Designed miniproteins, single chains, continued (4). Designs and how they scored, part 43

Each design is a single chain, and the fold is of that chain. pLDDT is the mean over its residues in the fold that is shown.

## One batch from the design tools (miniprotein)

Design m13475
Fold by ESMFold2-Fast:
Structure m13475 (fold): chain A 69 residues (1-69)
Amino acid sequence: SRVDIYVNGELAATVPATPEAAKKAAREVVKEGDRVEIRVPRTPDGRRAAQAAATVASEKGAEVSVRGY
């Protein structure tokens, strides 16, 4: 399964649905003031990865939404 991270409407990263990969991607692609959409499968792995990425993006000052596939 995968996590897709969209930044300001553009696909910025696609990574495995793990918290570690999702956090790393969010740190690399997100900056303060960005609008971030995280799309994940509706699975426990997807949910954990989305929470990890959303936390990092929010800490960086982005506006974050999470959507299931």
Scores: mean pLDDT 84

Design m13476
Fold by ESMFold2-Fast:
Structure m13476 (fold): chain A 60 residues (1-60)
Amino acid sequence: SEGEVRLKIAKLFEKIGNTDLAIKEYEKVIVKYPSLAEEARKEMDKIAVEDLVKAVEKVT
């Protein structure tokens, strides 16, 4: 499935720390492949939590 390949690419960007490209690819999956939207959203939520943790650590 093309959508599954795009989801794997997004996960690869996430794993190597390229969060901007990962988010962009997850957004494409959500728009073009609604059946995979839940999985893409779940991974994006993980990125958002990680970014919040890093932001809090810098302030305190």
Scores: mean pLDDT 77

Design m13477
Fold by ESMFold2-Fast:
Structure m13477 (fold): chain A 87 residues (1-87)
Amino acid sequence: AMEELLREQQEKVNEEAAKHPDDEKHIRLLTAYGTGFAMGLVSVVGSEEEQAEAEAYRAKFLATADPEEVAALEKGFEEGVKAAKEL
């Protein structure tokens, strides 16, 4: 289920962040990836309202974020979509 996939993804992000606690760039990129993954999941298995909210957030993020953070978020989004479709 989405809740389980989201929990597993959050655990993986926390584990990776813990390996490099002093690397602020690494933590920012992991956070962007995790956010993208959650939005990717919502885009497949979320409600119409949740999908619209995720799309609006993604559009705003793409317009305002650092290019490296955008790349991480987009990669997360793709992986989230793939994970949701395998359910």
Scores: mean pLDDT 77

Design m13478
Fold by ESMFold2-Fast:
Order: C-alpha cells, then structure tokens, then sequence
Structure m13478 (fold): chain A 98 residues (1-98)
C-alpha cells in the first residue's frame, strides 16, 4: 500500500493540504509519510511550530519520531545558513517533542 500512500500524498496541491493530511488522516502510515515530506522542506518559523504542535498531539509514536527526525535535520541545516528566528523555532519545536 506504499504506492497508494504516495499517490494520495502527491495528489496534494499545496503544503497546506499536506499539513491537513498530517493532522486529520486516519491512516498512520500516510501521516508518517506526510511528516517525512514536510520535515524535508525548508520550513518557516510558523510552519515549524505548526508541524511540532500537530506531532505533539498525534497518538502515533511513529508520526512523532518522523517529525523529530525532520526537525533535527532542519536544525543542522539552519545552524549553517538559517536566521536566528528559524534556529529558535526549530529548538522550541524539538522541546515540544521531548
């Protein structure tokens, strides 16, 4: 069913639709893939906060792990090229998921 998960995920027209999928879809595997996709993007401070808040409220440890891993990778990238606001947003987001 990974092909079905990717088909549904890649049918989304915007980052907003992917966030809505992460927050509301009953399929845990699809939420994990949405989290991985979002965690691979260069997110704004507002998007970082939203991602962490959704993950903190998700009952699946797999979804929370996928978001943590994405945010850890993003912190590494922003520590080299990001703004103070971006770095602080990722650090605060990671605290929500500890």
Amino acid sequence: SMSEIYRKLFSKKSIEEIFELLENDPNVELRVEAARFLGGLLLSPEEIKRLAEIAANDPSPEVRRAVREGLEALLGFYSLVGTEEQIEAVREALKMLE
Scores: mean pLDDT 85

Design m13479
Fold by ESMFold2-Fast:
Structure m13479 (fold): chain A 74 residues (1-74)
Amino acid sequence: SAESQALLAALEAELEALYARYAPQLSPDQRAHLRRGRAQLVQMARATPDLTAGDAAALLQLFRRDVEALVAES
């Protein structure tokens, strides 16, 4: 649906913005880890028929927690 496509686009943009904001603080290995995680979350969202706002929020929260954990190690 148009709503699911808008939610997917918003999720992809938010994941990219979050990565871009914290990447300069991270090691090359940590950046590679986050790029893989981001790609997996995008694939999960694309594979979800009729993606809901709740689905998108849950995927974003998983990425945010991963970013927060790596920043705490840096």
Scores: mean pLDDT 88

Design m13480
Fold by ESMFold2-Fast:
Structure m13480 (fold): chain A 75 residues (1-75)
Amino acid sequence: GSSAAGRAAEAFLRALARLGALNDAVLTAITQKLVELQGEDLSPEELLARLAEAARAVGVPEDVIARAVEEAMAS
């Protein structure tokens, strides 16, 4: 189903791709985090915070993360 959290995660990935920050390492880190968070009752905001942490851990710059989170929250 198209949950709000699921839509936010998709928008975050699309924003990272558009900003040129979505490589195999970043995609793997975000996918692993999504699997770890499976079954948790997270809001879109909380999910995006956890995905931002995963992106930061693999070297995505803070300004790129901030833009991707802002774009995902707007969708």
Scores: mean pLDDT 82

Design m13481
Fold by ESMFold2-Fast:
Structure m13481 (fold): chain A 100 residues (1-100)
Amino acid sequence: SLDELISELEKLIEELEALLNDKSASDKEKTEQAEKLLEELKKIFEEIAKYLPEEVRKILLESFEETLEDIENIKDPNEKLEKLLSLAYGLLGFAKELKE
């Protein structure tokens, strides 16, 4: 359900914030976990997009995939995490609007 996807996205945001604020994690550990969280964010977005009309869904999926590719190419793990967190918050706001 959309409510379940919102809950999954809120949990993902908590994981991104925790990782970004983890001063003990190595750059390698942050990069590997950021890549995993990026893939999870992509899956959540694809499921949320199913609640949209087909034409709008296609445009938003293409735009989101382009944004994710840009983030994937960021080499600094903290910058990558900050951009993922920003994107996840944007998606959370969007998903909550769809529920109304």
Scores: mean pLDDT 85

Design m13482
Fold by ESMFold2-Fast:
Structure m13482 (fold): chain A 97 residues (1-97)
Amino acid sequence: MEEYRKAMEEAEAELQKRVAEADKLSPIEGHRKKAEAYEEASQKFDEIYAKALEDGDLEVAREANRAASKFGELWREHRKRYEELVAQARQAAADAA
Protein backbone atom coordinates (compact mmCIF):
# COMPACT_ATOMS: atom_id res chain seq x y z
CA MET A 1 0.00 0.00 0.00
CA GLU A 2 1.11 3.61 -0.67
CA GLU A 3 0.95 4.37 3.08
CA TYR A 4 3.56 1.66 3.83
CA ARG A 5 5.97 3.00 1.20
CA LYS A 6 5.62 6.49 2.69
CA ALA A 7 6.22 5.11 6.21
CA MET A 8 9.34 3.28 4.95
CA GLU A 9 10.64 6.45 3.21
CA GLU A 10 10.08 8.54 6.36
CA ALA A 11 11.82 5.92 8.54
CA GLU A 12 14.80 5.81 6.11
CA ALA A 13 15.05 9.64 6.02
CA GLU A 14 15.01 9.90 9.83
CA LEU A 15 17.62 7.12 10.07
CA GLN A 16 19.91 8.90 7.56
CA LYS A 17 19.54 12.16 9.54
CA ARG A 18 20.41 10.43 12.84
CA VAL A 19 23.43 8.66 11.29
CA ALA A 20 24.68 12.00 9.86
CA GLU A 21 24.37 13.66 13.30
CA ALA A 22 26.23 10.72 14.91
CA ASP A 23 29.12 11.26 12.45
CA LYS A 24 29.72 14.66 14.11
CA LEU A 25 30.35 13.02 17.52
CA SER A 26 33.43 11.28 18.96
CA PRO A 27 34.04 7.73 17.63
CA ILE A 28 32.70 6.15 20.84
CA GLU A 29 29.54 8.33 21.01
CA GLY A 30 29.10 8.12 17.23
CA HIS A 31 28.96 4.31 17.25
CA ARG A 32 26.64 4.34 20.29
CA LYS A 33 24.19 6.76 18.60
CA LYS A 34 24.35 4.85 15.28
CA ALA A 35 23.56 1.60 17.13
CA GLU A 36 20.51 3.29 18.72
CA ALA A 37 19.38 4.68 15.33
CA TYR A 38 19.70 1.32 13.53
CA GLU A 39 17.97 -0.52 16.40
CA GLU A 40 14.98 1.85 16.20
CA ALA A 41 14.90 1.60 12.38
CA SER A 42 15.00 -2.22 12.56
CA GLN A 43 12.04 -2.24 14.98
CA LYS A 44 10.05 0.23 12.83
CA PHE A 45 10.58 -1.86 9.67
CA ASP A 46 9.64 -5.04 11.61
CA GLU A 47 6.34 -3.32 12.53
CA ILE A 48 5.73 -2.39 8.87
CA TYR A 49 6.57 -6.00 7.87
CA ALA A 50 4.07 -7.45 10.38
CA LYS A 51 1.28 -5.08 9.29
CA ALA A 52 1.93 -5.54 5.54
CA LEU A 53 1.97 -9.34 6.01
CA GLU A 54 -1.37 -9.15 7.89
CA ASP A 55 -2.84 -7.04 5.04
CA GLY A 56 -1.52 -9.50 2.39
CA ASP A 57 0.89 -6.96 0.83
CA LEU A 58 3.70 -9.45 0.21
CA GLU A 59 5.85 -7.04 -1.87
CA VAL A 60 5.97 -4.42 0.90
CA ALA A 61 6.37 -7.18 3.52
CA ARG A 62 9.48 -8.54 1.73
CA GLU A 63 11.00 -5.05 1.35
CA ALA A 64 10.36 -4.18 5.02
CA ASN A 65 11.72 -7.55 6.23
CA ARG A 66 14.93 -7.08 4.20
CA ALA A 67 15.36 -3.54 5.57
CA ALA A 68 14.74 -4.70 9.17
CA SER A 69 17.36 -7.48 8.79
CA LYS A 70 19.91 -5.07 7.26
CA PHE A 71 19.42 -2.46 10.01
CA GLY A 72 19.53 -5.19 12.66
CA GLU A 73 22.97 -6.25 11.37
CA LEU A 74 24.18 -2.62 11.35
CA TRP A 75 22.87 -2.16 14.92
CA ARG A 76 24.92 -5.19 16.07
CA GLU A 77 28.05 -4.01 14.18
CA HIS A 78 27.95 -0.49 15.67
CA ARG A 79 27.16 -1.84 19.15
CA LYS A 80 30.17 -4.20 18.90
CA ARG A 81 32.43 -1.35 17.71
CA TYR A 82 31.22 0.84 20.59
CA GLU A 83 32.02 -1.94 23.10
CA GLU A 84 35.48 -2.49 21.54
CA LEU A 85 36.31 1.24 21.74
CA VAL A 86 35.14 1.45 25.37
CA ALA A 87 37.26 -1.63 26.25
CA GLN A 88 40.30 -0.06 24.51
CA ALA A 89 39.79 3.21 26.43
CA ARG A 90 39.53 1.30 29.73
CA GLN A 91 42.68 -0.71 28.94
CA ALA A 92 44.61 2.48 28.04
CA ALA A 93 43.52 4.07 31.35
CA ALA A 94 44.59 0.95 33.30
CA ASP A 95 47.99 0.85 31.54
CA ALA A 96 48.54 4.56 32.38
CA ALA A 97 47.85 3.96 36.10
Scores: mean pLDDT 85

Design m13483
Fold by ESMFold2-Fast:
Structure m13483 (fold): chain A 116 residues (1-116)
Amino acid sequence: MKVGIGAFGMPKSVQDELEARKLLEEAEELEVTFFEDGREAMQNQDKFDLLVNTHGGEALLRAAAGELATVPTILVKPEKEVGWRREDGIKLGKELSEMSSEELKEYLLKQALKPP
């Protein structure tokens, strides 16, 4: 089973680092698509099992979340944990960037498998 992940809202430098982690694509269970624009990611959310917002785009994602209860969403905030109603999926940006590729993969797979 392939798990589709849409990641967005990150600065270019952080996106480049996460794109390097596309070696996670070697895992058959994980497919990651990166967007610089959170709105584009939100418009394509139905194509993914999980959305990850690493910077910005949070307001757009939260607006969509009020209407879309079935797509698991992770909000990553550099400075706070408070945010969305599914806050057990929230990670600080620093925590995500400090994860090894294996830890990141396991974390994303776990979030994608959470009930809606």
Scores: mean pLDDT 51

Design m13484
Fold by ESMFold2-Fast:
Structure m13484 (fold): chain A 91 residues (1-91)
Amino acid sequence: MEEEKRKAKLLALAERLGRLAGPLERRYGPAARDAVEGAFEQLLKLVPEEYHAELREAYARGLAAEDPNISDAELEEELRAVDAELEELGS
C-alpha cells in the first residue's frame, strides 16, 4: 500500500546515506559526515516513531556496508540520486 511503499523507500534511503557517510567524511571532512547525519534525522521526521528503529538499523547496515573503493564520480552520482529522492519525499 502507499504507506508501505513510502516506508520501503525511506529504509532504502537510510541505508544509502549510511553507505555514503564514511566515504564523504574521508574525502570532505567531518562537516560532510554531519550533513549526512542531518539528512538521516530529516528522514526520521518523515515517518511515525514506530518505524524509527528500522530506519536506524538500515542506516547502521549502510555504515557497515560502505564501499572503501567507491570513486569520486560514483559518490557524486549517488549523492545526487539520494538528494533528489529526499527532496521528493520531503515535499
Scores: mean pLDDT 80

Design m13485
Fold by ESMFold2-Fast:
Structure m13485 (fold): chain A 66 residues (1-66)
Amino acid sequence: KAVELLEETLEKVRKAESLEEANKIIGENAEEIAEALKQMDPEEKKKALELAKEIAEVVAELAEKE
């Protein structure tokens, strides 16, 4: 559930042409992901945090291109 949302978010962020687009994509799912993280098992939460880190790295790369 939350992991799937994070994977979809990562894929869309990878295709984003600008930092603004990437932030919009992340923002659209942020509230739902945050709520799901509170209900997740520790193992699932760990995987979700790893995906969130990858998303942050892609966003940082987009920011560098500006």
Scores: mean pLDDT 76

Design m13486
Fold by ESMFold2-Fast:
Structure m13486 (fold): chain A 68 residues (1-68)
Amino acid sequence: MELSTEELRALAEALRGEALREAEEHNFPQEVVDQIEAVFDALLAKPEPTQADLDAAVARVRELFQAA
């Protein structure tokens, strides 16, 4: 799939919103919520995030969800 930098940012922001809503619904510890936010903040701070950066962020968030 061909995703532009803008499309990657939009997808990352949508995934961040979903992850934070799921964490809130399941009453995840604040530590886990903070780690999820940090992952997406780091991704979105990049001037040109790549698909690999997004995939790494998604994998890390999934690991945090499995540990919670």
Scores: mean pLDDT 80

Design m13487
Fold by ESMFold2-Fast:
Structure m13487 (fold): chain A 78 residues (1-78)
Amino acid sequence: TTVIKTEIRVHDTATGEDRTLLAYGVAPADQQETERLMQQLFDAGSAAARELGEKYGGTARVTVSREGEGVVREQVHE
């Protein structure tokens, strides 16, 4: 059983603070199903990161990590 972690970090320029959102899930046994799930999580996380970056005026980063592999998908919104 492999864990998938989705992380969004956004910098709030008004306060100078960073905010982090984390979600954990369990990878399906099928590799193709796991790839589809990671892509769906990345797409949803990227959309959320963009909105948070616009709201807080700072850089927003989304990463999707797979246990044993590390970060497999990443995007920065400025």
Scores: mean pLDDT 81

Design m13488
Fold by ESMFold2-Fast:
Formats: C-alpha cells, structure tokens, sequence
Structure m13488 (fold): chain A 75 residues (1-75)
C-alpha cells in the first residue's frame, strides 16, 4: 500500500491508500476521478486524470503512470 494525494478540480485534497500495482484507470474508477483531478504519489510524481492520460496510461500501475505523465506538460 502507498499513499496518494488526490486534488480535485475544485482544489479539494484527499489522501488515499492504494496498491501500487493498481492501474490509473482502476484508481480513477474506484474514487470517481476525472476532469483534471490531480493524483500525486509519495515520490512526488503526479498525473492529471484526463481522458488522454487514461487512454495512454490507464492500464499502467499508478507509480509508473505518474512517472511517464510528468514529462507530458506542453507549455
């Protein structure tokens, strides 16, 4: 189990515990996350739960999805 910080689109934050092997899609579905909700791991990696992220990293474990997603911020 690892702790993840969830920041909702309205700015509210929650801390949840989940299996590190849980996929991004499963995590998002379990907690009803979508529409740009930000998920941050203990490592400081993060991912915004968007349709794009779920399409590319939905089947990827949370930690790996966050690592891959952090480089995908087009400024």
Amino acid sequence: MRRYRVTHADGSEEEVEADPSMTLREFAERHGLSGGTLVEGEDGDRVAVTGDALRHYGDTPLGEAMRKSRKGGNS
Scores: mean pLDDT 74

Design m13489
Fold by ESMFold2-Fast:
Structure m13489 (fold): chain A 102 residues (1-102)
Amino acid sequence: SMAEKEAIAQQITKEMANQGLAEAALAAYADDAEVQKKAQETIARSQQIIEEAKKKFPQFAQEQEDKAQAQRDEVLAVARYTADSLEAIGKQVDEEIARKRA
């Protein structure tokens, strides 16, 4: 039913977001054993929930997972571009200050 597909779409979106946060925690806290353990457990649980959701509507569930991943990849690309742009602006400002003080 449409209501079941909507519930699956919401669940996959939520679990993909949970995986993203857990992966970020793994990267940010590489030396924190407790954070590493909790993040790994979150990823494993999330993957099991998504696989269970796929059993009823496998094609639809896969499309929702792919859409959530594409949205995440776009956000990360924009964040990287913004960081690179801010670094470039910072270098230009530093060079201008150096020229004015010379």
Scores: mean pLDDT 79

Design m13490
Fold by ESMFold2-Fast:
Structure m13490 (fold): chain A 84 residues (1-84)
Amino acid sequence: SALERAKELLEEAEKLLEQGKYKEAADKGLEALRELLKVLPDELVAKGIAAILRVIGLRIEGKYKEAAEHAIESAKELFKKLGI
């Protein structure tokens, strides 16, 4: 499911961040947010979109560590709101 894939991508992003692979971590974190967006209830869709846009903006600025951290934190918050 999209939820299971988002969880796997989030776990990969966290491991990459711990390894200092910031660009790869940001890419996996963004993929996790995109998978979450497919299954978010209507009331969380705007929050999910805002998180994705912020991560994209940080990546465009070359701020890959900040992009990865924001993507991971946002995905974790969305998982908590889904009760997972």
Scores: mean pLDDT 88

Design m13491
Fold by ESMFold2-Fast:
Structure m13491 (fold): chain A 69 residues (1-69)
Amino acid sequence: MLEKAIEAVRLALQGKFEEATRLLAEAAGVSETDASYGLNVGVGLVTLYGKSLEEAAETALSVAQQLSK
């Protein structure tokens, strides 16, 4: 699960947003819409705050899962 989320954040950083969103949706068990919000937060944590891919991926999963409630 976390390994897939880390790969999703990596793909998003490479500009592969569609593939990244699908992968995060599978990892979190949520819709692609909810996954896209989580993924945008994760990308922002890496690009704006210099967080690690692992920390960004954990936060992206948490945000996506919270939105699916």
Scores: mean pLDDT 82

Design m13492
Fold by ESMFold2-Fast:
Parts: sequence; C-alpha cells; structure tokens
Structure m13492 (fold): chain A 68 residues (1-68)
Amino acid sequence: MSPKVQEHLKELLKLIDEDVKNGSSREELQKRISELVDKWLDEGIPLDDISKIVREGADYYQSLLAQQ
C-alpha cells in the first residue's frame, strides 16, 4: 500500500482500538467508521483505496472480538 493509504489505515485502526477499549457499541463504531469514510470520499480518496483500508480495519476488529 502507498504511504498515504497506510496513514489512513492507521487512523482507522486507532479509532477501532479506542472505541473497543472504551466499550463503544457496535452501532457507535459503525457510525464513526461511516463518518470517516464519507470524509475520505469528500477528500477525493479513490474508492479502491478506501475499500482496502475498510477491509483491513474489519479484519482487525474481528481479531479483537475473537480475543474478548
């Protein structure tokens, strides 16, 4: 992945990690991710890059849930 895509991935992973640690609901996390994706779309980030970031974030979220 490009350095720019990696920075956006880090932002998503940090958001997921913080929300899971804070006990945020699945609905709250989904809303925050949706808002972040909308922001990235407004910034002109390509859909294929956003899809890669979201998939990596989903895999990370599932790994965290499997450990709890």
Scores: mean pLDDT 79

Design m13493
Fold by ESMFold2-Fast:
Structure m13493 (fold): chain A 89 residues (1-89)
Amino acid sequence: MQYTVVVHTVFNNGSSGNQMSSDMQQVHQQVPGMVSYSVSVFDQNGQYVVVVHSVYDDSTSSHQGVQNMQQVMSQYSNDVVSYSVSVVP
């Protein structure tokens, strides 16, 4: 069974959004069991939106992926307007 993790983040500036996207890519490469990964970045009326989709082949790897992404997110707390994480089996 595959697990999809979606992280949706809204930033108050593009520099922080771009740096977080880069950091997210690095942490994904460190999770065994990751099947696929994609990042979409776009500007929405002065807000910088980053959407990360990652797919894992097991529940343990998906939980590790969430923890790694949350650790990256905590580094950008002053620049984050809103964020959400969802895990879909």
Scores: mean pLDDT 76

Design m13494
Fold by ESMFold2-Fast:
Structure m13494 (fold): chain A 87 residues (1-87)
Amino acid sequence: MEEAERLWEETIRKGAERLIEAEKPYGAELSRESAEMLAREIAEGIESGRYFPISEEGKEVAREIREKGEKAREMLREAERREREEE
């Protein structure tokens, strides 16, 4: 459980930092809070049309966040199912 939660949190935090850096050359100033919220939505598989006019580099980062977030969510579901079953 803790391992899956840590992976989820790292995915969001590192993803947010990468999104900020990717948008920097484009002239967009993303706050840490806004970037983390965007990273969470992407990691959850939510389509975020509001943030889609991002750089090509940002699109690549978003894809990576989505893939890692999907993996982390799968691990969290397994952990919750095990806890529900025996704990």
Scores: mean pLDDT 69

Design m13495
Fold by ESMFold2-Fast:
Structure m13495 (fold): chain A 97 residues (1-97)
Amino acid sequence: EKERALELLRKIIEALEKINAPQDVIDTVRRALRILEETGDWDQVKELLARLVLYLRGEPATWEKVEELTKMPLDELLQRFVEALKEKYPEIEKYLD
């Protein structure tokens, strides 16, 4: 659901700011939030999140890997994103339950 995804993305942005995460990561999540809030373009939001997941995992953003992630339901993709954030920035875990 859109409202639940918006709430989670806002929580993630707040957590990233608290740990002083790289600005490019924060800006990418803010862009995903803005696109979802203003346009409802789920496909564009999923693509941004998929590319960010691959970046956080240190994996190449190949078309095949991006497609595999974007085919997931949004809830599953968001969960993988949260997991990738916790792995890359362990300090974020206390802000993301």
Scores: mean pLDDT 83

Design m13496
Fold by ESMFold2-Fast:
Structure m13496 (fold): chain A 87 residues (1-87)
Amino acid sequence: MLEELKKKLKEEEEKLKKVLEELKELAAKGQINVDLSNEEEVNQAIGLKILSEQGKSDVSREEALKVGEEFRKKPEELKKEIEELEK
């Protein structure tokens, strides 16, 4: 249903915005060493945050990068699904 996809998009966009704002604050405070202009480092930081919230402590950089990339792409995938249904 289109309305449910729009709700999911809003939720995923809000989650991404919140994570990015938290990373900016942590970087500004010097609590993390992340170059916010480097997409790969930002994606790794996003993935590490998500996986740590899930209780995973043994996380490779490759796993974190993949999780972060998927999280960042989720709003775009939902937008494409919505556009397809609005045809």
Scores: mean pLDDT 77

Design m13497
Fold by ESMFold2-Fast:
Structure m13497 (fold): chain A 86 residues (1-86)
Amino acid sequence: SITLEIVSVEYDEATGQYTVTVRATSADEKIETVILQDASGIGLGIARAPNSFTAEVTGTLAKKEKIIVTVTLASGKKYTFEVELT
C-alpha cells in the first residue's frame, strides 16, 4: 500500500508560482519513481528513488489546484492519486 502526504505548499510572490512537495511511502515494495503532474496531466517533477521505501517529489505550478501523483514500485506496479491542494 502507498501513503501520500503533502509536505509543503509555498507561494513565491516574485514568480507567482506555487512550489509543492509530496512524500510517498510504500509499505511492501521499494519505490522506483514518483511523478508529479498538474490537473491536466502536464509533468511538474519526477523523483527517482531506487532501493527506497520513501520518496519526495517537488514541482512548481502557476495555480493552486489538484495535482496527480503516480508512484511506480520496483515490481513495475503503478498507483495514481489525485490530491487537492489546500
Scores: mean pLDDT 83

Design m13498
Fold by ESMFold2-Fast:
Structure m13498 (fold): chain A 91 residues (1-91)
Amino acid sequence: DKEKIEELEKKIEELRARLATLPAPDAEAQEALEALRAKLEAADLSELERLIAELAILASEVIVRSDEETAKEIEEEFLKFTSPIMEELRK
């Protein structure tokens, strides 16, 4: 579904824009994020699955690099956004 792909791409851009304003992660968090990205690149995923995985990695990176209050907001937004998509993929 092209419409879902466009929605995911918009959310990815929003998270990347937010990420650009945040301080750098610590070394342990950076290694964990790099490991997740390496697994994503090695996986044979559909376009939709790849975008969902990218969104999840970016959300995790924002959470790790944000204060506790902002991290909670991003986690809630991510869960609300991905829940309908996950439900449709389950069908």
Scores: mean pLDDT 68

Design m13499
Fold by ESMFold2-Fast:
Structure m13499 (fold): chain A 68 residues (1-68)
Amino acid sequence: SMKDELKKKAEEFERKAASYRGQAEILEVGAKVDPEHAETLRKQAESFREQADKYEKEAENLRKEIES
C-alpha cells in the first residue's frame, strides 16, 4: 500500500539521519584528542548534523502524510 511505502521511506530517512548523527559524534570525539585538527573536525561534524536534520525533517513530513 501507499502507506506502507511511505513508512519504509520514513524508516530509511530515519536510519540515514541516525548514521549522520553517529558520524558527527565520532568527529567530535576526534576533535577532543586532535587539537591541531579540532576546528576542521567540528566543522565536518556540523555538516553531518545538518544532513541528519534534513533527513529527520523529510522523515517527519512522510510521517505526517501517513497520518493524513
Scores: mean pLDDT 88

Design m13500
Fold by ESMFold2-Fast:
Structure m13500 (fold): chain A 67 residues (1-67)
Amino acid sequence: SFVPKNLTEEQLNYAKELIYKLAKDMGLPELDEKQVLEILEEVDKKTTAESSKEEIENVILRSLLGL
């Protein structure tokens, strides 16, 4: 299981749901567990417990566009 260094549990759950939602909305192929974990690690690295939902979304969008 993924253990965040910077994200709160609430932010982690939000990021997980948003990754799948945005990938589906963008018409991407189904993400494997490794891809989801890599995106979560990037979000955790680039955000903090004080980061907004918009900041988390922007990191996820940039990661998904890089696939």
Scores: mean pLDDT 82

Design m13501
Fold by ESMFold2-Fast:
Structure m13501 (fold): chain A 77 residues (1-77)
Amino acid sequence: SPAAEQLKAILRKVVETGTLTPEEEAQMKELISKLSDEEINAVMLEVMSEIEDPKKAVQLGMWMIGLRTEVDLEKRK
């Protein structure tokens, strides 16, 4: 999926920089909204397996939980 590959690229960049900019946050939310939970989980498993620093892994996990929660809340009618 092109959206899944774009999400992987952003996640890898965010892990490398150690920062999440407002622009990256907006891009990630857009991609999360287009992907299934299964696709997001597959992307997370792949990217998390590449992270050597456990602090970076925890931070990425926390960011993704927060962004996924925000997307779910925005979609609730």
Scores: mean pLDDT 84

Design m13502
Fold by ESMFold2-Fast:
Structure m13502 (fold): chain A 94 residues (1-94)
Amino acid sequence: SSELEQISPEVLELAKKAVEKMLKAKTDEEIEKILEEAAKELMAKHPELSFDEALQMIMGVTILMLLENNTPENLELAERILKIMRKKRAERAA
């Protein structure tokens, strides 16, 4: 949708690579690691971003990308990412 057009090309490229890796991942732990690696790569290009800000940005953009082509596989992955987002939010509140 038009929302993806407002996102920087660098974030879109990192999110696309993360989605391709996550679709091949077998565990939620592997998905979490892929998202964290993408966040660290974003921080390397944008050192003004905190890890939490970079991670939230990558997770949000990957979900938007998955919903643009809502195949069953993409919807399942989006649900798994949302579960990880909720877990990370709870960890920050502790």
Scores: mean pLDDT 81

Design m13503
Fold by ESMFold2-Fast:
Structure m13503 (fold): chain A 55 residues (1-55)
Amino acid sequence: LDEVLRQLAETEAELRAQLEAARADPSTPQSVIRQLERQLVSVPLLALLRLGLSN
């Protein structure tokens, strides 16, 4: 469980860094920014659902 939570935190941090970099770059399409935002929301929720910890 702890290893899974650590990997989730690392994935979230990586996606957050990519999102911030994309937002800072005016050449990045809005669709890419929206995709990264959805991934940041969906990854922890899907992981919690998979582990049966969500309700």
Scores: mean pLDDT 71

Design m13504
Fold by ESMFold2-Fast:
Order: structure tokens, then C-alpha cells, then sequence
Structure m13504 (fold): chain A 74 residues (1-74)
């Protein structure tokens, strides 16, 4: 939930990108059907964490999913 989003941001700031991935993934799963804005923000955080880990394909996929969610919520 929201605590997972907050922990994801905290781990991202600390450079602990593997933990950031775990917590942003949990945040996305918690909000995907209830809060598209938090789900999209979780996917953007996931994208940043994946880029920092060198997983550029996963980062790009997460950005595309976030963009799609933002467009559908309009």
C-alpha cells in the first residue's frame, strides 16, 4: 500500500535499488485497480530503480505502463 510507496522512495534515495523495486512493485499491485495515480507513480519509481540496476528494458516497460495508466485515467 502507501507504506510500500514511501519505502520505495526511501530505498531509491538510499541507493538500495533492489529494495526499491520490491516496494514499488508491492505499491503498484496494491493500487493498480483502486488508484491509477499512485499505481502510475509506483511504476515510475520502478522504472528509475530498474534503470539504476541496468535493467533498461524493464525500466522502459514500466514507463510505458505508467504512461498508459495516466492516459486512461483522463
Amino acid sequence: GLDDFRLGVQYLRQGNYQQAVRHFTRSYQAYRDSDPALAAMSLLGLSVAYDRLGNHDQAQQSRRQADDLIRRAR
Scores: mean pLDDT 86

Design m13505
Fold by ESMFold2-Fast:
Structure m13505 (fold): chain A 66 residues (1-66)
Amino acid sequence: MIVKIEVKFTDETDLSELVQLALDNGAVYVQIDTKAGLAYVYVPESKAQELVDILNSNGYEATLVK
């Protein structure tokens, strides 16, 4: 099952770095909503918590959406 992680970002965030980090750590798709300041990261459920932890350890504000 694919689940969604929400990552908050600012105008100063390197979105290409964020996308690459997510994809390198098991994300299958990343959707950017620049108006909302949110990246939606889609990942297999088995890898979701690990990816949330990786994103938060790299200074992103990441939350798993259930």
Scores: mean pLDDT 83

Design m13506
Fold by ESMFold2-Fast:
Structure m13506 (fold): chain A 65 residues (1-65)
Amino acid sequence: MISRRAGEAALEALENAVDLLKTHPEDKEQGRQALRVADSLIEQTDDPELKERARKLKAEIEKIL
């Protein structure tokens, strides 16, 4: 289990990664890595708000891949 602060920091990093993927959609390797990070965050956080935001970001990554 991760702390809420760690989860929020990971979510911010994931949001930045999604923005980079939107500008460079050809970087499929980075997209797959971002998916793994999103899955890890969803698994490790117990905060429903952070889980929802991470799931939405995962869906955005899947649309790009």
Scores: mean pLDDT 78

Design m13507
Fold by ESMFold2-Fast:
Structure m13507 (fold): chain A 74 residues (1-74)
Amino acid sequence: MAAKLRAEAEAKLARADEILAEMKKTAEALEAEAKKYPELRSFFERLKEKDEKIATEEAERLRAEAARLLAEAE
């Protein structure tokens, strides 16, 4: 059972890393759009903040679940 819990924890940590990587790509795309349309920069900054909040909250949930699984495995 411990090995299964560790594997599930590792999968959740990998997913959290993927979510954060996608967040960075979205931030880069929004910054590129802000450079093309400077008049809309504040709009793109708000979209970036919203995406960062959602991605960070999901990553933190996955990390918390992974920590719980690792504690149960030990």
Scores: mean pLDDT 83

Design m13508
Fold by ESMFold2-Fast:
Structure m13508 (fold): chain A 66 residues (1-66)
Amino acid sequence: DKEKNIKLLKKILENEPINETEYEILKDLAKKLGIELDPNLKVVELSKEEQQETREKINKIAEEIE
């Protein structure tokens, strides 16, 4: 369900900052669903560890979508 995926993406990102690289990946996934990401996403500089954790979350969402 497209709406469920959108809500999941927003819920995850609404509470956590995201860096540019992970934002681009997430944006690409959102485009595959035919949706736009929340424009108020907190795009910041994250540590490499935080980036990896965020990427893992994105991968789980991607697996659910595709």
Scores: mean pLDDT 68

Design m13509
Fold by ESMFold2-Fast:
Structure m13509 (fold): chain A 61 residues (1-61)
Amino acid sequence: SAEIEEMEKLLAELKEAIANKDTIKALEVYLRLAEMARRLNTPEAQAILDEASALMEEYLS
């Protein structure tokens, strides 16, 4: 779906923000992913959010 494709692009943006140590950008992208996952309420969306959450936990530790 277009929404899952958008989430996958946002996940890539999150990875780039983390690599650049752009914490503000990483948080903005993560919050957008969380909003989309909650709205879509699908296993595919949740899987993308779970990966994003793991990346953020590692980055902020």
Scores: mean pLDDT 90

Design m13510
Fold by ESMFold2-Fast:
Structure m13510 (fold): chain A 68 residues (1-68)
Amino acid sequence: SEDERLEEQARRALELIEQDPRLGLGLIEKEFGPEFAARVAELVAAGDREAALRLIREQLRKAREARK
């Protein structure tokens, strides 16, 4: 389903940030801007993986809706 694909994409993005923070956050910044990347970085630094995953997933959903 679309929700399962968003969950997988968000999980892959988070895993990349955890493995290579500069690359992962750089890709998030390129796609969604520096303010969003900073918020993701703060949640990852705080150890709140569930909130980080949710934030990335919802941003991916909103970006798709905005593109129509």
Scores: mean pLDDT 83

